# Designed miniproteins, single chains, part 78

Each design is a single chain, and the fold is of that chain. pLDDT is the mean over its residues in the fold that is shown.

## One batch from the design tools (miniprotein)

Design m2697
Fold by ESMFold2-Fast:
Structure m2697 (fold): chain A 92 residues (1-92)
Amino acid sequence: TRERLEELLIEAGAYMAAALIRKLMEEEGLSEEEAIERVRKIVAESAEGLSPEEQELLERALRKGIELVREGMSAEEAHAKALALGEEAEAL
Protein backbone atom coordinates (compact mmCIF):
# COMPACT_ATOMS: atom_id res chain seq x y z
CA THR A 1 0.00 0.00 0.00
CA ARG A 2 1.01 3.64 -0.41
CA GLU A 3 0.95 4.12 3.38
CA ARG A 4 3.35 1.20 3.89
CA LEU A 5 5.72 2.58 1.23
CA GLU A 6 5.64 5.99 2.96
CA GLU A 7 6.46 4.36 6.32
CA LEU A 8 9.37 2.43 4.80
CA LEU A 9 10.74 5.60 3.15
CA ILE A 10 10.52 7.52 6.45
CA GLU A 11 12.33 4.70 8.30
CA ALA A 12 15.00 4.40 5.59
CA GLY A 13 15.49 8.17 5.65
CA ALA A 14 15.78 8.08 9.46
CA TYR A 15 18.52 5.44 9.31
CA MET A 16 20.33 7.38 6.56
CA ALA A 17 20.18 10.57 8.65
CA ALA A 18 21.42 8.71 11.74
CA ALA A 19 24.30 7.17 9.76
CA LEU A 20 25.32 10.60 8.39
CA ILE A 21 25.19 12.25 11.84
CA ARG A 22 27.37 9.48 13.33
CA LYS A 23 29.87 9.62 10.43
CA LEU A 24 30.24 13.40 10.84
CA MET A 25 30.95 12.86 14.54
CA GLU A 26 33.50 10.10 13.85
CA GLU A 27 35.22 11.49 10.71
CA GLU A 28 35.09 15.26 11.36
CA GLY A 29 35.22 15.16 15.18
CA LEU A 30 31.97 17.09 15.50
CA SER A 31 29.87 16.98 18.66
CA GLU A 32 26.43 15.36 18.44
CA GLU A 33 24.81 18.82 18.42
CA GLU A 34 27.14 20.13 15.67
CA ALA A 35 26.56 17.04 13.50
CA ILE A 36 22.78 17.33 13.94
CA GLU A 37 22.90 21.03 12.98
CA ARG A 38 24.96 20.21 9.85
CA VAL A 39 22.46 17.55 8.74
CA ARG A 40 19.50 19.87 9.46
CA LYS A 41 21.03 22.45 7.08
CA ILE A 42 21.56 19.83 4.37
CA VAL A 43 17.95 18.65 4.75
CA ALA A 44 16.58 22.22 4.66
CA GLU A 45 18.47 22.97 1.42
CA SER A 46 17.32 19.66 -0.14
CA ALA A 47 13.71 20.50 0.80
CA GLU A 48 13.65 23.79 -1.19
CA GLY A 49 12.40 22.02 -4.36
CA LEU A 50 9.91 19.70 -2.64
CA SER A 51 6.15 19.90 -2.12
CA PRO A 52 4.86 20.62 1.43
CA GLU A 53 3.86 16.95 1.76
CA GLU A 54 7.35 15.79 0.73
CA GLN A 55 8.94 18.32 3.11
CA GLU A 56 6.85 16.90 5.99
CA LEU A 57 8.00 13.34 5.16
CA LEU A 58 11.64 14.49 5.07
CA GLU A 59 11.24 16.31 8.42
CA ARG A 60 9.72 13.19 10.04
CA ALA A 61 12.63 11.09 8.78
CA LEU A 62 15.15 13.57 10.21
CA ARG A 63 13.44 13.68 13.62
CA LYS A 64 13.49 9.88 13.87
CA GLY A 65 17.13 9.77 12.77
CA ILE A 66 18.12 12.23 15.50
CA GLU A 67 16.30 10.08 18.10
CA LEU A 68 18.17 6.97 16.91
CA VAL A 69 21.53 8.74 17.33
CA ARG A 70 20.54 9.90 20.84
CA GLU A 71 19.59 6.29 21.67
CA GLY A 72 23.13 5.21 20.73
CA MET A 73 22.74 3.67 17.27
CA SER A 74 26.10 3.28 15.48
CA ALA A 75 26.87 4.50 11.95
CA GLU A 76 27.39 0.90 10.78
CA GLU A 77 24.05 -0.33 12.19
CA ALA A 78 22.13 2.64 10.79
CA HIS A 79 23.69 2.21 7.33
CA ALA A 80 22.92 -1.53 7.27
CA LYS A 81 19.29 -0.94 8.28
CA ALA A 82 18.87 1.81 5.67
CA LEU A 83 20.12 -0.54 2.92
CA ALA A 84 17.79 -3.34 4.04
CA LEU A 85 14.73 -1.07 4.06
CA GLY A 86 15.66 0.45 0.70
CA GLU A 87 15.78 -3.03 -0.80
CA GLU A 88 12.34 -3.84 0.70
CA ALA A 89 10.87 -0.57 -0.65
CA GLU A 90 12.17 -1.35 -4.17
CA ALA A 91 10.38 -4.72 -3.98
CA LEU A 92 7.02 -2.96 -3.48
Scores: mean pLDDT 80

Design m2698
Fold by ESMFold2-Fast:
Structure m2698 (fold): chain A 104 residues (1-104)
Amino acid sequence: SALKAEFLAEVTKVLGRLAEVITILKIEASQSSGKEKERLEQKIKELEEVRDRLIDLAYKAMDWSDEEIKKNTAIVKEALEKMLKSRNADEILDIAKETVEKLE
């Protein structure tokens, strides 16, 4: 359906932003050592866990009603706008976590 296609397109954009942040942090971690490397690796793990939860939600969205799709598409669009305006990995993670919690 067009509604499910729009939802998946918006989720894909969020996944793209998370992938960008994860890639940057992986580069930083590769150049780091000790506690800083551990801190970056923990942040990467948390971002990857949120990514995997979003992918699971995209799968579950195939069984959602049109009303649920419309509501949840609006939530994802708002989250994407906030994530695109932020350049802080912690803020992006917090927005993504809150978004997943609203959809679960």
Scores: mean pLDDT 90

Design m2699
Fold by ESMFold2-Fast:
Structure m2699 (fold): chain A 66 residues (1-66)
Amino acid sequence: SLTPLEFKVLRALAPLMDRPEPVSYEEFRAALKEAGIEVDDETLEEAYAKFDNPVEAARIIAEALS
């Protein structure tokens, strides 16, 4: 099951998951920033690299926010 932070991150990314087009790093960053989720670039790059598994990406970001 997802933690509240993991769920918040996953909700921010949900619009990007509903489309067939590849998600750019800038779109990924912007979606998180719009949701008030601020982490460093290293964390963002790691999470983006794992975005083929959105739950793993959400976990990486939630861990940085904890």
Scores: mean pLDDT 83

Design m2700
Fold by ESMFold2-Fast:
Structure m2700 (fold): chain A 90 residues (1-90)
Amino acid sequence: SNKEEVNKLLLEVRELILEGYEAALVEKDFEKAEELFRKALKLLEKIYEISEDEELKETVKSGVEQLAKLAEELGLEEIAKEAKELLEKI
């Protein structure tokens, strides 16, 4: 299991999501928020591809589901759509 590598990359995803959330709610910069969440989504897809066991893959899927919900809450409909499309693919 490559759990340590996956967990390190998941921390990077959390940082991108936090920055995106701050961009949306504090800066009111929804374009910046969308780009940050898109980076997080692409990183989650990469983490899924390198995950060696089913438990790690399910953890990443959960992360994509959480990002989709956050994007919907913030009105980032394009990112929410991209996240849902990824969930159907993985």
Scores: mean pLDDT 85

Design m2701
Fold by ESMFold2-Fast:
Structure m2701 (fold): chain A 85 residues (1-85)
Amino acid sequence: SLEELERQRRIEEAKNRAVELSKMLEKDYNKAKDQLIEEVERLLDDPEAVWALLETLLKNSKILTPQELEDIYLRALIRRYLKES
């Protein structure tokens, strides 16, 4: 269906973005981390896209641990909450 194709497109875009951010982490950790927090915040309304992003980052990055991704996700949640308050 068109809905399934659009869902797959969003997931693929998240995976592609994760690969780009993984490469950025090797060159500038602090900038990449800030951009990761912003990207997760942008995707918060799409749990499948968020999961695809985070899973792809863990698979492709040797720098990020699950604990660091948890911190990034929590910071994104707090930022969204404070902006909408």
Scores: mean pLDDT 85

Design m2702
Fold by ESMFold2-Fast:
Structure m2702 (fold): chain A 75 residues (1-75)
Amino acid sequence: KFAELAKLSDEELEKRAIELGKKVYDLMKQGKFDEAKKLVREELGLPDSVSDKVIETAIKNYIELYKKKEEEERK
């Protein structure tokens, strides 16, 4: 729920974003792009009427966030 996200700390929001990025990255590696779009729509509470361009941008941003954190933790 959107109202529940507004009560989370910045660290909790970042952790959730990284976890979403990991799940989306795994789906994209498997070629499951439609499942990745659905997961992002459900997590953000976005209706199907929201443009695929917006969802694609969100997917890229979440994957980049996850990759950046994985690289920082492994260095």
Scores: mean pLDDT 73

Design m2703
Fold by ESMFold2-Fast:
Structure m2703 (fold): chain A 74 residues (1-74)
Amino acid sequence: SPETRGRLRAFIVELARVDKTALSDAEIDRATELALSILEIEVAAGKALTDDLLRNAAEAAFNFLRATRTAGEA
């Protein structure tokens, strides 16, 4: 939903701020889409849609984006 997407995006922005990582809008959007995909897989696997699940999905997506960040990935 738009509300879930907005919450995931907000978590990713906050994670980047705390980690002091400068992300472009395109990187934030990509991490948000990845977080949404992770969340959809987790919910399909029978996990309850909780704030902890949203935070974990956002954190996993942010960590993946950070780990795969190279010249040519942007």
Scores: mean pLDDT 79

Design m2704
Fold by ESMFold2-Fast:
Structure m2704 (fold): chain A 74 residues (1-74)
Amino acid sequence: SAMEEQAKLALEIMESFLASAPEEIKEEVLGEFRKRVEELLEKYKAGELSEQEFGEQLEAVFRETWRRANELMA
């Protein structure tokens, strides 16, 4: 589905962003991000989120993760 493809793309972009990060930060941040993306996708499939709500929440989680990663690498 389009939502599954959006989730996969978000994960690939985050993995690329974190590629040069220290291993400890990379493992922890990617692990948490994957979990959150998976939870959002499960809610979407259960009918708890519309496509618009899924996209908005995925973007918010992506931005929060990106900001947190930068704080940890500061």
Scores: mean pLDDT 85

Design m2705
Fold by ESMFold2-Fast:
Structure m2705 (fold): chain A 83 residues (1-83)
Amino acid sequence: DELVRRLAAVAAEEGRRVAAAASLEVIEASPEAVELLRRAEAVAREAGELARAGRLTEEQAEAAIAEVRRLAAEAERAARAAA
C-alpha cells in the first residue's frame, strides 16, 4: 500500500517536472502539444487521488507513470512538428 502511494507520488512529480521543463517551448509551438501536457498532468493527478483513497494498485501506478511519459513524448513530437 505504501509502495502504491510512493509510485503515485512519483507519477505526479514526474508529470509536474515534464510540464515545467517543456512549458515555454510547448506553449509557443503548438496548442496540440499544450493539450497533451494537460492530459499528462490530469493522469498524474488522478493517480494521486486514487492513491490517497487507497484505491490505486501497483500496476495502475506504474501504468500511470508510463502514460505520463508517453503523453509527454507525444507533446514533444507535436511541438517539433508545429515548429
Scores: mean pLDDT 70

Design m2706
Fold by ESMFold2-Fast:
Structure m2706 (fold): chain A 103 residues (1-103)
Amino acid sequence: PLTPEQLARLNELSNEATDYINLGRKLYLEGKYEEAVKYFEKAIELLEELVKLFPDLEHAWSGLASAYRNLGIAYEKLGKLEKAKEAYEKAKKLLDKLGLEPL
């Protein structure tokens, strides 16, 4: 069980990261791939803080892996194939560490 302060911080980071992912996905669907990358990178920063504060929460790690996958997809649309590959490899390593299927 988390303290009220820990739960508040978890909810704050999770909600803000989710908002950035949703905005990034919206921008991606609009063909604004450079802007989508920017918001996926912001979400990754928040999710990296979340896993640092709550390293035992598998959901936080899978969320970070998903954010890296979204970043990779946006980089592919920009033709930045090497950056896309790096993002996908980060996502795979995170999921492999957790014993989760990369989907």
Scores: mean pLDDT 86

Design m2707
Fold by ESMFold2-Fast:
Structure m2707 (fold): chain A 56 residues (1-56)
Amino acid sequence: MEEIVERAKEALRLNGGVPDVGATATPPSPSPEAIARAKEINEAIKRALAEKKAEE
């Protein structure tokens, strides 16, 4: 589990050599509604898959 975190940190460091969260923030910020929508879609997909698995 920690290996994945280490890999992510290493990738961030290599990306620009400067792992500053503020400096690495991309200009386009996702709107709150887009984030909420993505969460709902994700949950709906998981729910549909679980139901399909139970039926099949």
Scores: mean pLDDT 60

Design m2708
Fold by ESMFold2-Fast:
Structure m2708 (fold): chain A 86 residues (1-86)
Amino acid sequence: MSLPARLVLAYLVGIHDLPLETAEKVAEIIDKSKSFTEAIKRAEKELGVPEEVLREAIQLIFDYFNGNPEAIKKLNEAIEKLLEKR
């Protein structure tokens, strides 16, 4: 699983309370898709995850890699919540 896929998983579970199993399937779709647009459409169709939530997750990851402090804080909170669910 790539780092962007792991960060999407953490965001979906930590912020949106998606089931871990569903978020893991979204991460697999991201890693297997040719583009983020394909991944978003496929995850909505196959798993019922709203396109808006997935677009939010991807934008947050871009902002995180660009050093946006609010994005870094939000993703760190999502990761902490994911770890607490184990």
Scores: mean pLDDT 81

Design m2709
Fold by ESMFold2-Fast:
Structure m2709 (fold): chain A 100 residues (1-100)
Amino acid sequence: MSFEEIIEESVEKFRELLREKGLSDRAIEVLSEYFREVLEKLKPTEKFAEGLLRYLERTMSEETAKYLSTLSDEELIEAFTDALKVFFKLVGDEEALKIL
């Protein structure tokens, strides 16, 4: 799979995950575009992208999705950035932390 295909596939899977968890259409678009920007900077492997999506699926509850849907676009990006920082620390990727 090409780098561009990994990003597109990951963003689409992320959109599906957010819809399943019950985020608003606005929140889905804001987070999905931010996620795309992060992946474009990271240039991730397929395995890394799959790991991140599995982490988000496990950690994002319906209660979290409801809360996120009440946030402004800026607050939503900040909350998601904090979640990404936790994941990057867990996988030991110091270079990824510098991108956020």
Scores: mean pLDDT 78

Design m2710
Fold by ESMFold2-Fast:
Structure m2710 (fold): chain A 81 residues (1-81)
Amino acid sequence: KKASKELQEKLEEAREAIRESERTGTSAVERALQAVKEAMEIANAEGELSLETAEELREVVQRTSQLALDAIRAQEAAEAA
């Protein structure tokens, strides 16, 4: 089945927040995490996703997780300096 309009809109919001986080830094990561959480909740409620939508969701989750890890590592490096 194709993704709902709501899920596609949340995936796009998450991608926008990821791009903003990459440009602006740590403070925008929280917005990306929230958008991903909401997208996952919508996906769980819909149950059956297309392969394309499942891959898009996986990409957004992985990208956001990497940004969060990078932010933590940057803070640890700053504390060590």
Scores: mean pLDDT 72

Design m2711
Fold by ESMFold2-Fast:
Structure m2711 (fold): chain A 94 residues (1-94)
Amino acid sequence: MPSFEEQVRAIARESGFSEEEVEEIVRLLREMAAETDPYRFSALLNELLLIVSKLPLENQEKFLRDLRDLLETRAPDDPRFRLLAATLASELQG
């Protein structure tokens, strides 16, 4: 069964990120999953969104949707992952 990190790498590659950006996305999500301070969590989220903003809009929408679906499937009861999924949905519409 593919790990969460392997599934994130697949989604990022399919969305058109470079290999360096794929590994940075995995690193940021790993740090976010371990982060308990909401201020530091927001800083990591902003770094992730800056990387995502480099893609064409259609690719951004695909990545954010696929990532949200993965988070909802893997950790539906984790409030941090629910907050992340909601924030990604909001950024997609803004």
Scores: mean pLDDT 76

Design m2712
Fold by ESMFold2-Fast:
Structure m2712 (fold): chain A 98 residues (1-98)
Amino acid sequence: APPPPSPEMERLRAELREELARAEAAGDADVVEQVRLALRMLEAVERGEPLSVIERILEEMLERVVAKNPDAPEEWVEAARAKIPELAREFYETLRAM
């Protein structure tokens, strides 16, 4: 079973919810979507979902960033995508250790 949420994880969730409310009030659809994806990652880790779920969410976040940077070199995008499995693992381990 996943460990109970720590006070630090609950604080992070509250901060993300406040950021979501501010972004919605400002009409910033891109920030709204990024914060929603971050909240989904946090929930997935807390529920003990597989690492592949975190990887998928990070890939979705990267695709949003790429859409905003049409002039970004393909090599940069591929390098960023190649880091997703390690970033997902680090994120998962860090939150589970909290």
Scores: mean pLDDT 79

Design m2713
Fold by ESMFold2-Fast:
Structure m2713 (fold): chain A 93 residues (1-93)
Amino acid sequence: SMEEIRADAPGAVAALRGTVDRMIEALEKGDERTASILATAAGILAAVVKNSGDPEAQAEAARILREGADRAEKLGHTEFADYFRSIAADLEA
């Protein structure tokens, strides 16, 4: 339900931060398979935050995703950076 999604928004933001950090660790280790799974999980968490209608949670999630994108790009993973930037832009719309 929408109320359940709204109640989970702070938890989803915290989970998103942890998921992005684990994704970057996987990329640093050359484990692109694990990174891809974690990127998918980050997208699902971002969708939960978007559907919450909580503008503060959406802004924080977008910030986390942009920081993750910058980190992935510095590691040479532009595809991960582009994906995260597209989700962040959608969260701020």
Scores: mean pLDDT 84

Design m2714
Fold by ESMFold2-Fast:
Structure m2714 (fold): chain A 73 residues (1-73)
Amino acid sequence: HMEELEKLKSELEEAQKKYNDLKQATDGAIARAERGSPELAAEARRHYDEVKQKMNEEIEKLKKRYEEASKKL
């Protein structure tokens, strides 16, 4: 169904955009922390990696739903 496919595509694009925005913001924060304390920067990186992992899991679920809907064509 085209409506479902377009909705899933929009949700996937929105999730990917949020992930990229988070990545850019956290990369900047980590770079600043690294100038003061490499150890604290490493811990912050691990924390943000956990958040990004959960976001990637959601994106992967949306990708599978999009592929399944697309193959119904």
Scores: mean pLDDT 78

Design m2715
Fold by ESMFold2-Fast:
Structure m2715 (fold): chain A 110 residues (1-110)
Amino acid sequence: DFVEELIKDLKNLEKALEEFLRYAKSVLPPEHQPLIDKLEEALKKVKETRKWLEENKDDPQAAIERAIKTLKEVRDTLLDIASQLPEEVQARAWTLALYAAYLIKKAEEK
């Protein structure tokens, strides 16, 4: 079931974003709060999309389209903030952006 697989992929991304957000909050100075806010918004969108998929498992096409849209927004946000982060934090943001890009490709092949 590809909708169940999308839900699992979004849950994995949620966990990765939560871990990164916790790390970022521990190491970034107060002037980087706008970047943290963007990460929190991206995480919120992933959670909302995952909940929507759980409620709408009977519409696979809508599920794919909504998941891809959210994943693209998350990827773009991670790439945007990565350019503004210190080197050690930047590498983690790039890794998450690549993971989001992988999930987009995986969803598009369904």
Scores: mean pLDDT 87

Design m2716
Fold by ESMFold2-Fast:
Structure m2716 (fold): chain A 61 residues (1-61)
Amino acid sequence: MDYTTELLSLTGNATIEPGETVESTAVMRVTTADGRTLEIRSTVTMTDKGPVSVTTEVTEV
C-alpha cells in the first residue's frame, strides 16, 4: 500500500520555511474479510531538509 508515499506527497506540497517542522497525520479505516475494522494511523514529520520520521500504527476498533 502506497499510503506513506501519498502522505509524504501531501506534506511536501506545503512550503516549509528554514528551521520549521511540519507534522502530518492521516487515519484510514479498513474492514477485513472477517468483519473486523482496523484503524491505520500514519504520522510523517518533515523539515525544510526533507522527511525525518515516519510512524505507522495499526489498531483494531
Scores: mean pLDDT 69

Design m2717
Fold by ESMFold2-Fast:
Formats: sequence, structure tokens, C-alpha cells
Structure m2717 (fold): chain A 95 residues (1-95)
Amino acid sequence: MKEEAIERIRELGEKLVEHLRKSGAPEELVEKVRESVEETIEALEKGDKEKALESGERLMKYGGEGAKTLDPESAKEAIRLTQELGRLVAETVVS
């Protein structure tokens, strides 16, 4: 259901932000990811599909940029979380 999907997006977003911070990503990139997650959740809660897709695209971009600053093992996990988040956002928007 849409509400469960939004909760899962919140959980995965928090995991991504925490993983990036613990792995030593620059704080500026961590904050951009956090802001994009929050904007995406707000847009989904309001039913603003266009805003949710735009914020989701920024989340994917900053998650990928953050991953590139990490060692290979930490980068793999950051990429996995970022891709899972992007997929869930897209699926939630079209639901």
C-alpha cells in the first residue's frame, strides 16, 4: 500500500544518510541526500507526483555522487540503497 511504501522510503533514506555519514562522505553531500529524501517524502504525502519524481531524481544524483567519495565496499552499499530508493519512489508515484 502507498502508506507502507512511504514508510519504507523513509527507512531506506535514513539508512542511506547514516551509511554515507559513517563511511566518511562529505557533509555537504550527506545533507543534499537528506534534503532530497525529505522533499520526496513530503511530495509523496501530498500526492505531488511531479515534485516526488524531481526530488527522487536529485536523491539518485546525490546518492551516486556520495558513493563515489567512498571506498569500494562502502560505495557498493551506498549504490544499492540509492537504487532501491529510486525504484521505490518511481513505483510509489505510479501506484
Scores: mean pLDDT 85

Design m2718
Fold by ESMFold2-Fast:
Structure m2718 (fold): chain A 65 residues (1-65)
Amino acid sequence: MDLREAVERAVRLATEKLREQYPDVEAILDQVVDVGEDTLTATVTGRLRDGSTATVTVTIPLPPL
């Protein structure tokens, strides 16, 4: 798996988790990806219908290539 594919997967998982926990999310405001030595962490922040924000973080292992 290339790094780009891993980033896309982590962001998608974080976005899906955000929508699952906060079904009234209307917009994605920020997406931050931090690449470690053997892990990738994606943090996604969304805006809810009432104007508040919610943040979800997902960490996935990077496969040894």
Scores: mean pLDDT 79

Design m2719
Fold by ESMFold2-Fast:
Order: sequence, then structure tokens, then C-alpha cells
Structure m2719 (fold): chain A 83 residues (1-83)
Amino acid sequence: SPIDEIVRALLEKAAERPDGRISVEEAKRTIDEVADRLGTPEARKAAEIIKKFLERLADEDGTLTPEQIVRAALLAKIYLDLE
């Protein structure tokens, strides 16, 4: 699914960081890049929803842990299933 592709890319980015964290802004850029690569309306919709959940789950310093990335993806899947 588009969400699974997005999560893989975000977790790969987090793994490249010494602290295992990525900024919300870096996460948003990565999400948009994946959605553009997939090129489908479903991918674009998934990207917008997961970005909103990542913004809400981010720590006060604007960074995300791998756990927060996975949680945002789960919430996005639930939200999309309700629409």
C-alpha cells in the first residue's frame, strides 16, 4: 500500500540518523517524494493524511521517533478505512 511504502522510506531515513530521529520537515519532504514516485491519487491522499498525523505526534522539538512514525501510519490506515 502507499502507506507501507511511505513508512519504509521514513524508517530508512531515521536509521541513517545517529539519533534515530527525523524532523517533521524532513519527514514531509520524504513523504512527498514517495507519493510523487508512486504517482497515484491514492498515494497523494495517503501522503496528506500521514503528514497530518506526524505533525500531531511530533515531539516538542519537531522530531519523530520510529515508534511515532509507525503510530502515524496506523492512524492514517484507520482514518482512510473510515472514509
Scores: mean pLDDT 85

Design m2720
Fold by ESMFold2-Fast:
Structure m2720 (fold): chain A 63 residues (1-63)
Amino acid sequence: DVLSALAYIQAAVAKLAGDTEAAEWMERGAQALDDGNVEEAISYFRKAAELGAAGAKTLAEKL
C-alpha cells in the first residue's frame, strides 16, 4: 500500500532526526495499515503527530 510505504519512509526520517519515539508510533500505524486496520492506524499516526512528526498529521488527516 502506498500509504503504509509513505509511513515507513516518514518513520525512517523521524529516526534520522533523533525522534525514535515518534518513529515507533509511525511504524505501528504503518503496520496497522498493512493489516487493514485503518481506525487503529489513524490512532497511532495521531500519537506520532503529537510527538512532533509533521508527516503523521497529514497521514491521519488523509485517512
Scores: mean pLDDT 76

Design m2721
Fold by ESMFold2-Fast:
Structure m2721 (fold): chain A 86 residues (1-86)
Amino acid sequence: SMDEEILDRAIETLEQALELVKEGKVDEAIALLEETLKQLREIDSPAAEIAVVGLEASLRALKMEDKENAIKTIETAILNLKHWKK
């Protein structure tokens, strides 16, 4: 379904951002999340809305320059989307 595809896209993007943050590539993680957010904001669905909330929280944490909190925030967003999926 489109909702499953949206959630899978958001989860994949957050997992990729998490790896980039762990590698110290914070600016690349921010760019990836901002690109995906722009695409998701064009979709009118509940799945896109919950995905946007998780990605926005992750972006805010990354911009605060607290790497440990950013990792925890991204991991929480991934878990929340996985629970919402099925």
Scores: mean pLDDT 85

Design m2722
Fold by ESMFold2-Fast:
Structure m2722 (fold): chain A 61 residues (1-61)
Amino acid sequence: PRTRTSTTLVSGVKDEQEAQQLADSAARAAAQAPSVLSATATATYLGNGQAQITLTAVVRP
């Protein structure tokens, strides 16, 4: 298996809770792909309506 990591900066985020909801949604969407074995996402709220979301997916070779 291969690990793929993607980091995205998102704006228009109200708070840390919304950032985490976006991360959870991204992980769920990634897990729907047949080639994906597992997907996890973490969110860091940066303030000023911005958050950094890191998605890590383990994919089939």
Scores: mean pLDDT 81

Design m2723
Fold by ESMFold2-Fast:
Structure m2723 (fold): chain A 64 residues (1-64)
Amino acid sequence: AQADLDEDAELSRYVAELYQAGKWDEIEARIAAETDPERKARLESMKKVAENGRATVAELRAAR
């Protein structure tokens, strides 16, 4: 439904903001608090993508 799509978009934005801020503990807490298995799987997938880029992002930030 439209409301579900809007909610997923907000969730994706929220998690992206946490990735940008480097708040990994908050990302993990959000995943742990999620009761919907589909949303939980999506959050875990997004966390894995961020983890794969983590070292590169940290290196670029350290260079600035």
Scores: mean pLDDT 66

Design m2724
Fold by ESMFold2-Fast:
Structure m2724 (fold): chain A 61 residues (1-61)
Amino acid sequence: MHLELAEEHREEALRAAREGRMVEAYEHLQKAAEHLLKAGVSRDEVLEEIGRLAEEMAAAQ
């Protein structure tokens, strides 16, 4: 399911950020957003979710 794949990529983004692998973290952030859109989540909601994830990634540094 696209929602399950979005959550997997979210977890991968946070793990990569904790390890300082920011390029991989942003690649997973983008894939999480793509899967949320494919799942029918609105663009406004996707932007809110990826904004929160980006803040969590920054806090992990």
Scores: mean pLDDT 83

Design m2725
Fold by ESMFold2-Fast:
Structure m2725 (fold): chain A 70 residues (1-70)
Amino acid sequence: MTPEEVRARIERLHRSAEWGLELAEKNQLTPEQIEDIRWFLEKTREILALPDEEQEKAWREAVAEMRKRA
């Protein structure tokens, strides 16, 4: 996975999370669903603030964290 591909995927995921959080204002989402969206929004925002070369490592660590909790 190239740094450009990682950035593009994280940006796409971040936009999806922003959209989901805005939809929460219009729809009755559960507190658990809202918390998941907020966590994902925060993580993608943090990763996007990193240099492109560091984004892949940070993303892999975030995925590993999600898998350990699932």
Scores: mean pLDDT 74

Design m2726
Fold by ESMFold2-Fast:
Structure m2726 (fold): chain A 80 residues (1-80)
Amino acid sequence: LISKEEALEFVAQGGELVSVQLSPQFPFTPLGEILQKAKETGKVILYGDGDPAGMASAAETAELLRKLGFDAKVLEGGLL
């Protein structure tokens, strides 16, 4: 987890801030879009709307991106 201040610094260094949408109807689409962003920037910050389930999804996606060699972070507290 990283703070908002750390997230802004990460974005300033070329990172992309990406919202993780938790939807049972679109299990693959969000991941595909996040992967594309990671390929373009090499660095991604994932965040939810502060919902615990969204935060868990963001953490899971970050681990997957790290396995692929990308620098992935999760924003603490979600979007405020």
Scores: mean pLDDT 64

Design m2727
Fold by ESMFold2-Fast:
Structure m2727 (fold): chain A 96 residues (1-96)
Amino acid sequence: MFEVEVRELELPSEEAARAAIAALGAEARAAGWRGVAVGARPEDRELVERAVEAIREAAREAGLEGRLLVLVLHNPAFVPEGLREIEALLEEAAKR
């Protein structure tokens, strides 16, 4: 089964954000998960939620196995690289 876990953090500083991203990378690697960190503004929350649900649906339909950890960081900067990783996973799941 393909498991998607979403952790949402409202972080008060850049230092807290950097520490969270580093911790995510270490945790994902140790657990054999793919880790994606997405910096999202509050207004982008619905978009991220819909993308994660679409991944769960597509992975379930395709019978995929694996684990994805998505860390959503509420900060003033949007991180397009993280969203592109989510979109690529959606396309991959849809073609299985």
Scores: mean pLDDT 55

Design m2728
Fold by ESMFold2-Fast:
Structure m2728 (fold): chain A 82 residues (1-82)
Amino acid sequence: GEEKAREEAERALEYAEKGDGKKAVEELERGIEAAVESGDPGLQMAAGVGALAYGVSRAVGESDAEAAKRGAEALLKGIEGA
């Protein structure tokens, strides 16, 4: 659960840095899914914060790559605090 969520979030950051917004979003979604499916309340909270950061970024008109980067960073910080 945690290892997969972290790995996918790190991949989302890599794709975002390369400007591949589509793959960045896909990897962020996989990381969020892994955190939710873990059954760990701390990881599920991290997933919620990551999804919220992504959603807010998109709502204010940021690109898919920028939104995925914000979501992945929030997810990773949440995982470290879980």
Scores: mean pLDDT 85

Design m2729
Fold by ESMFold2-Fast:
Structure m2729 (fold): chain A 102 residues (1-102)
Amino acid sequence: GIKYKPKVERIAQELVSALELPESLQNNVRLLVEAVYENTENEDDLANKIHEAIYQAAIKQGYVSENDTPLEALAKIKELSQNGDLETVDRILQESIVIAKK
């Protein structure tokens, strides 16, 4: 069985809710949270590191400018999810996981 991590699950569920993501993307969000959690020395920075990884991924995919804030990147991802552009959201989340593992 997969080892349950309550803190990772809670943060992943909070992010899914905040970005209005479908359940089909929940596993990718969990993988992102786990990647940041494993590489975070200070757990208080966890949310900031998750937001930064998503922001850098959104820049790399061309959906957000370097002049935009991380919060504007999250708002754009929420908009993409609401418009049903789940393929784009999935690509951003997968790129975020790669960035988070560095």
Scores: mean pLDDT 78

Design m2730
Fold by ESMFold2-Fast:
Structure m2730 (fold): chain A 65 residues (1-65)
Amino acid sequence: GPPLSPREARVYKALGGKYGEAVSVREAAERAGVSVSTATEELNRLVEKGKVERTEEGYVATGVD
């Protein structure tokens, strides 16, 4: 699958990965221990890599490795 940086991997894990629940940028930032701006940047990269989908409710892990 697409390679993840250490920071991308941290934010991805904060989404719960296995459950596919929608998570807001603020919640992902809090869970990952990063700023909201950092979480936004990493989530956008994860969407580009197909690992995360952006929805109106938040960001959802796709389960793609």
Scores: mean pLDDT 75

Design m2731
Fold by ESMFold2-Fast:
Structure m2731 (fold): chain A 77 residues (1-77)
Amino acid sequence: SPEVEYLREQFENAKKYFDELLKEAEKRLTPEQVEKIKKIYDEALKRMEQAVEAGDRERFVKIGKEALKKIDEVMEE
C-alpha cells in the first residue's frame, strides 16, 4: 500500500537520523547520557517498526516525537 511504502522510507530516514544523533551524542555527552539515549533509540525503533508494518502513520509520528522529546530531556541534564 502507498501508506506502508511511505512509512518504510520514513523509517529508513529515522534510523539514519538516530544513528547520526548517537554519533554526535557520544562525542559531546557523558557515557550515562549516551546510554540513556541509546535505550530510548532502541525502544523507539522497535515501536516504529511495528507501526510501519501496521501502516499506522499516526502512531509512527507519535513514537518519533516522544523519542525526540525524551532525548532532548536527557541532553538538558
Scores: mean pLDDT 85

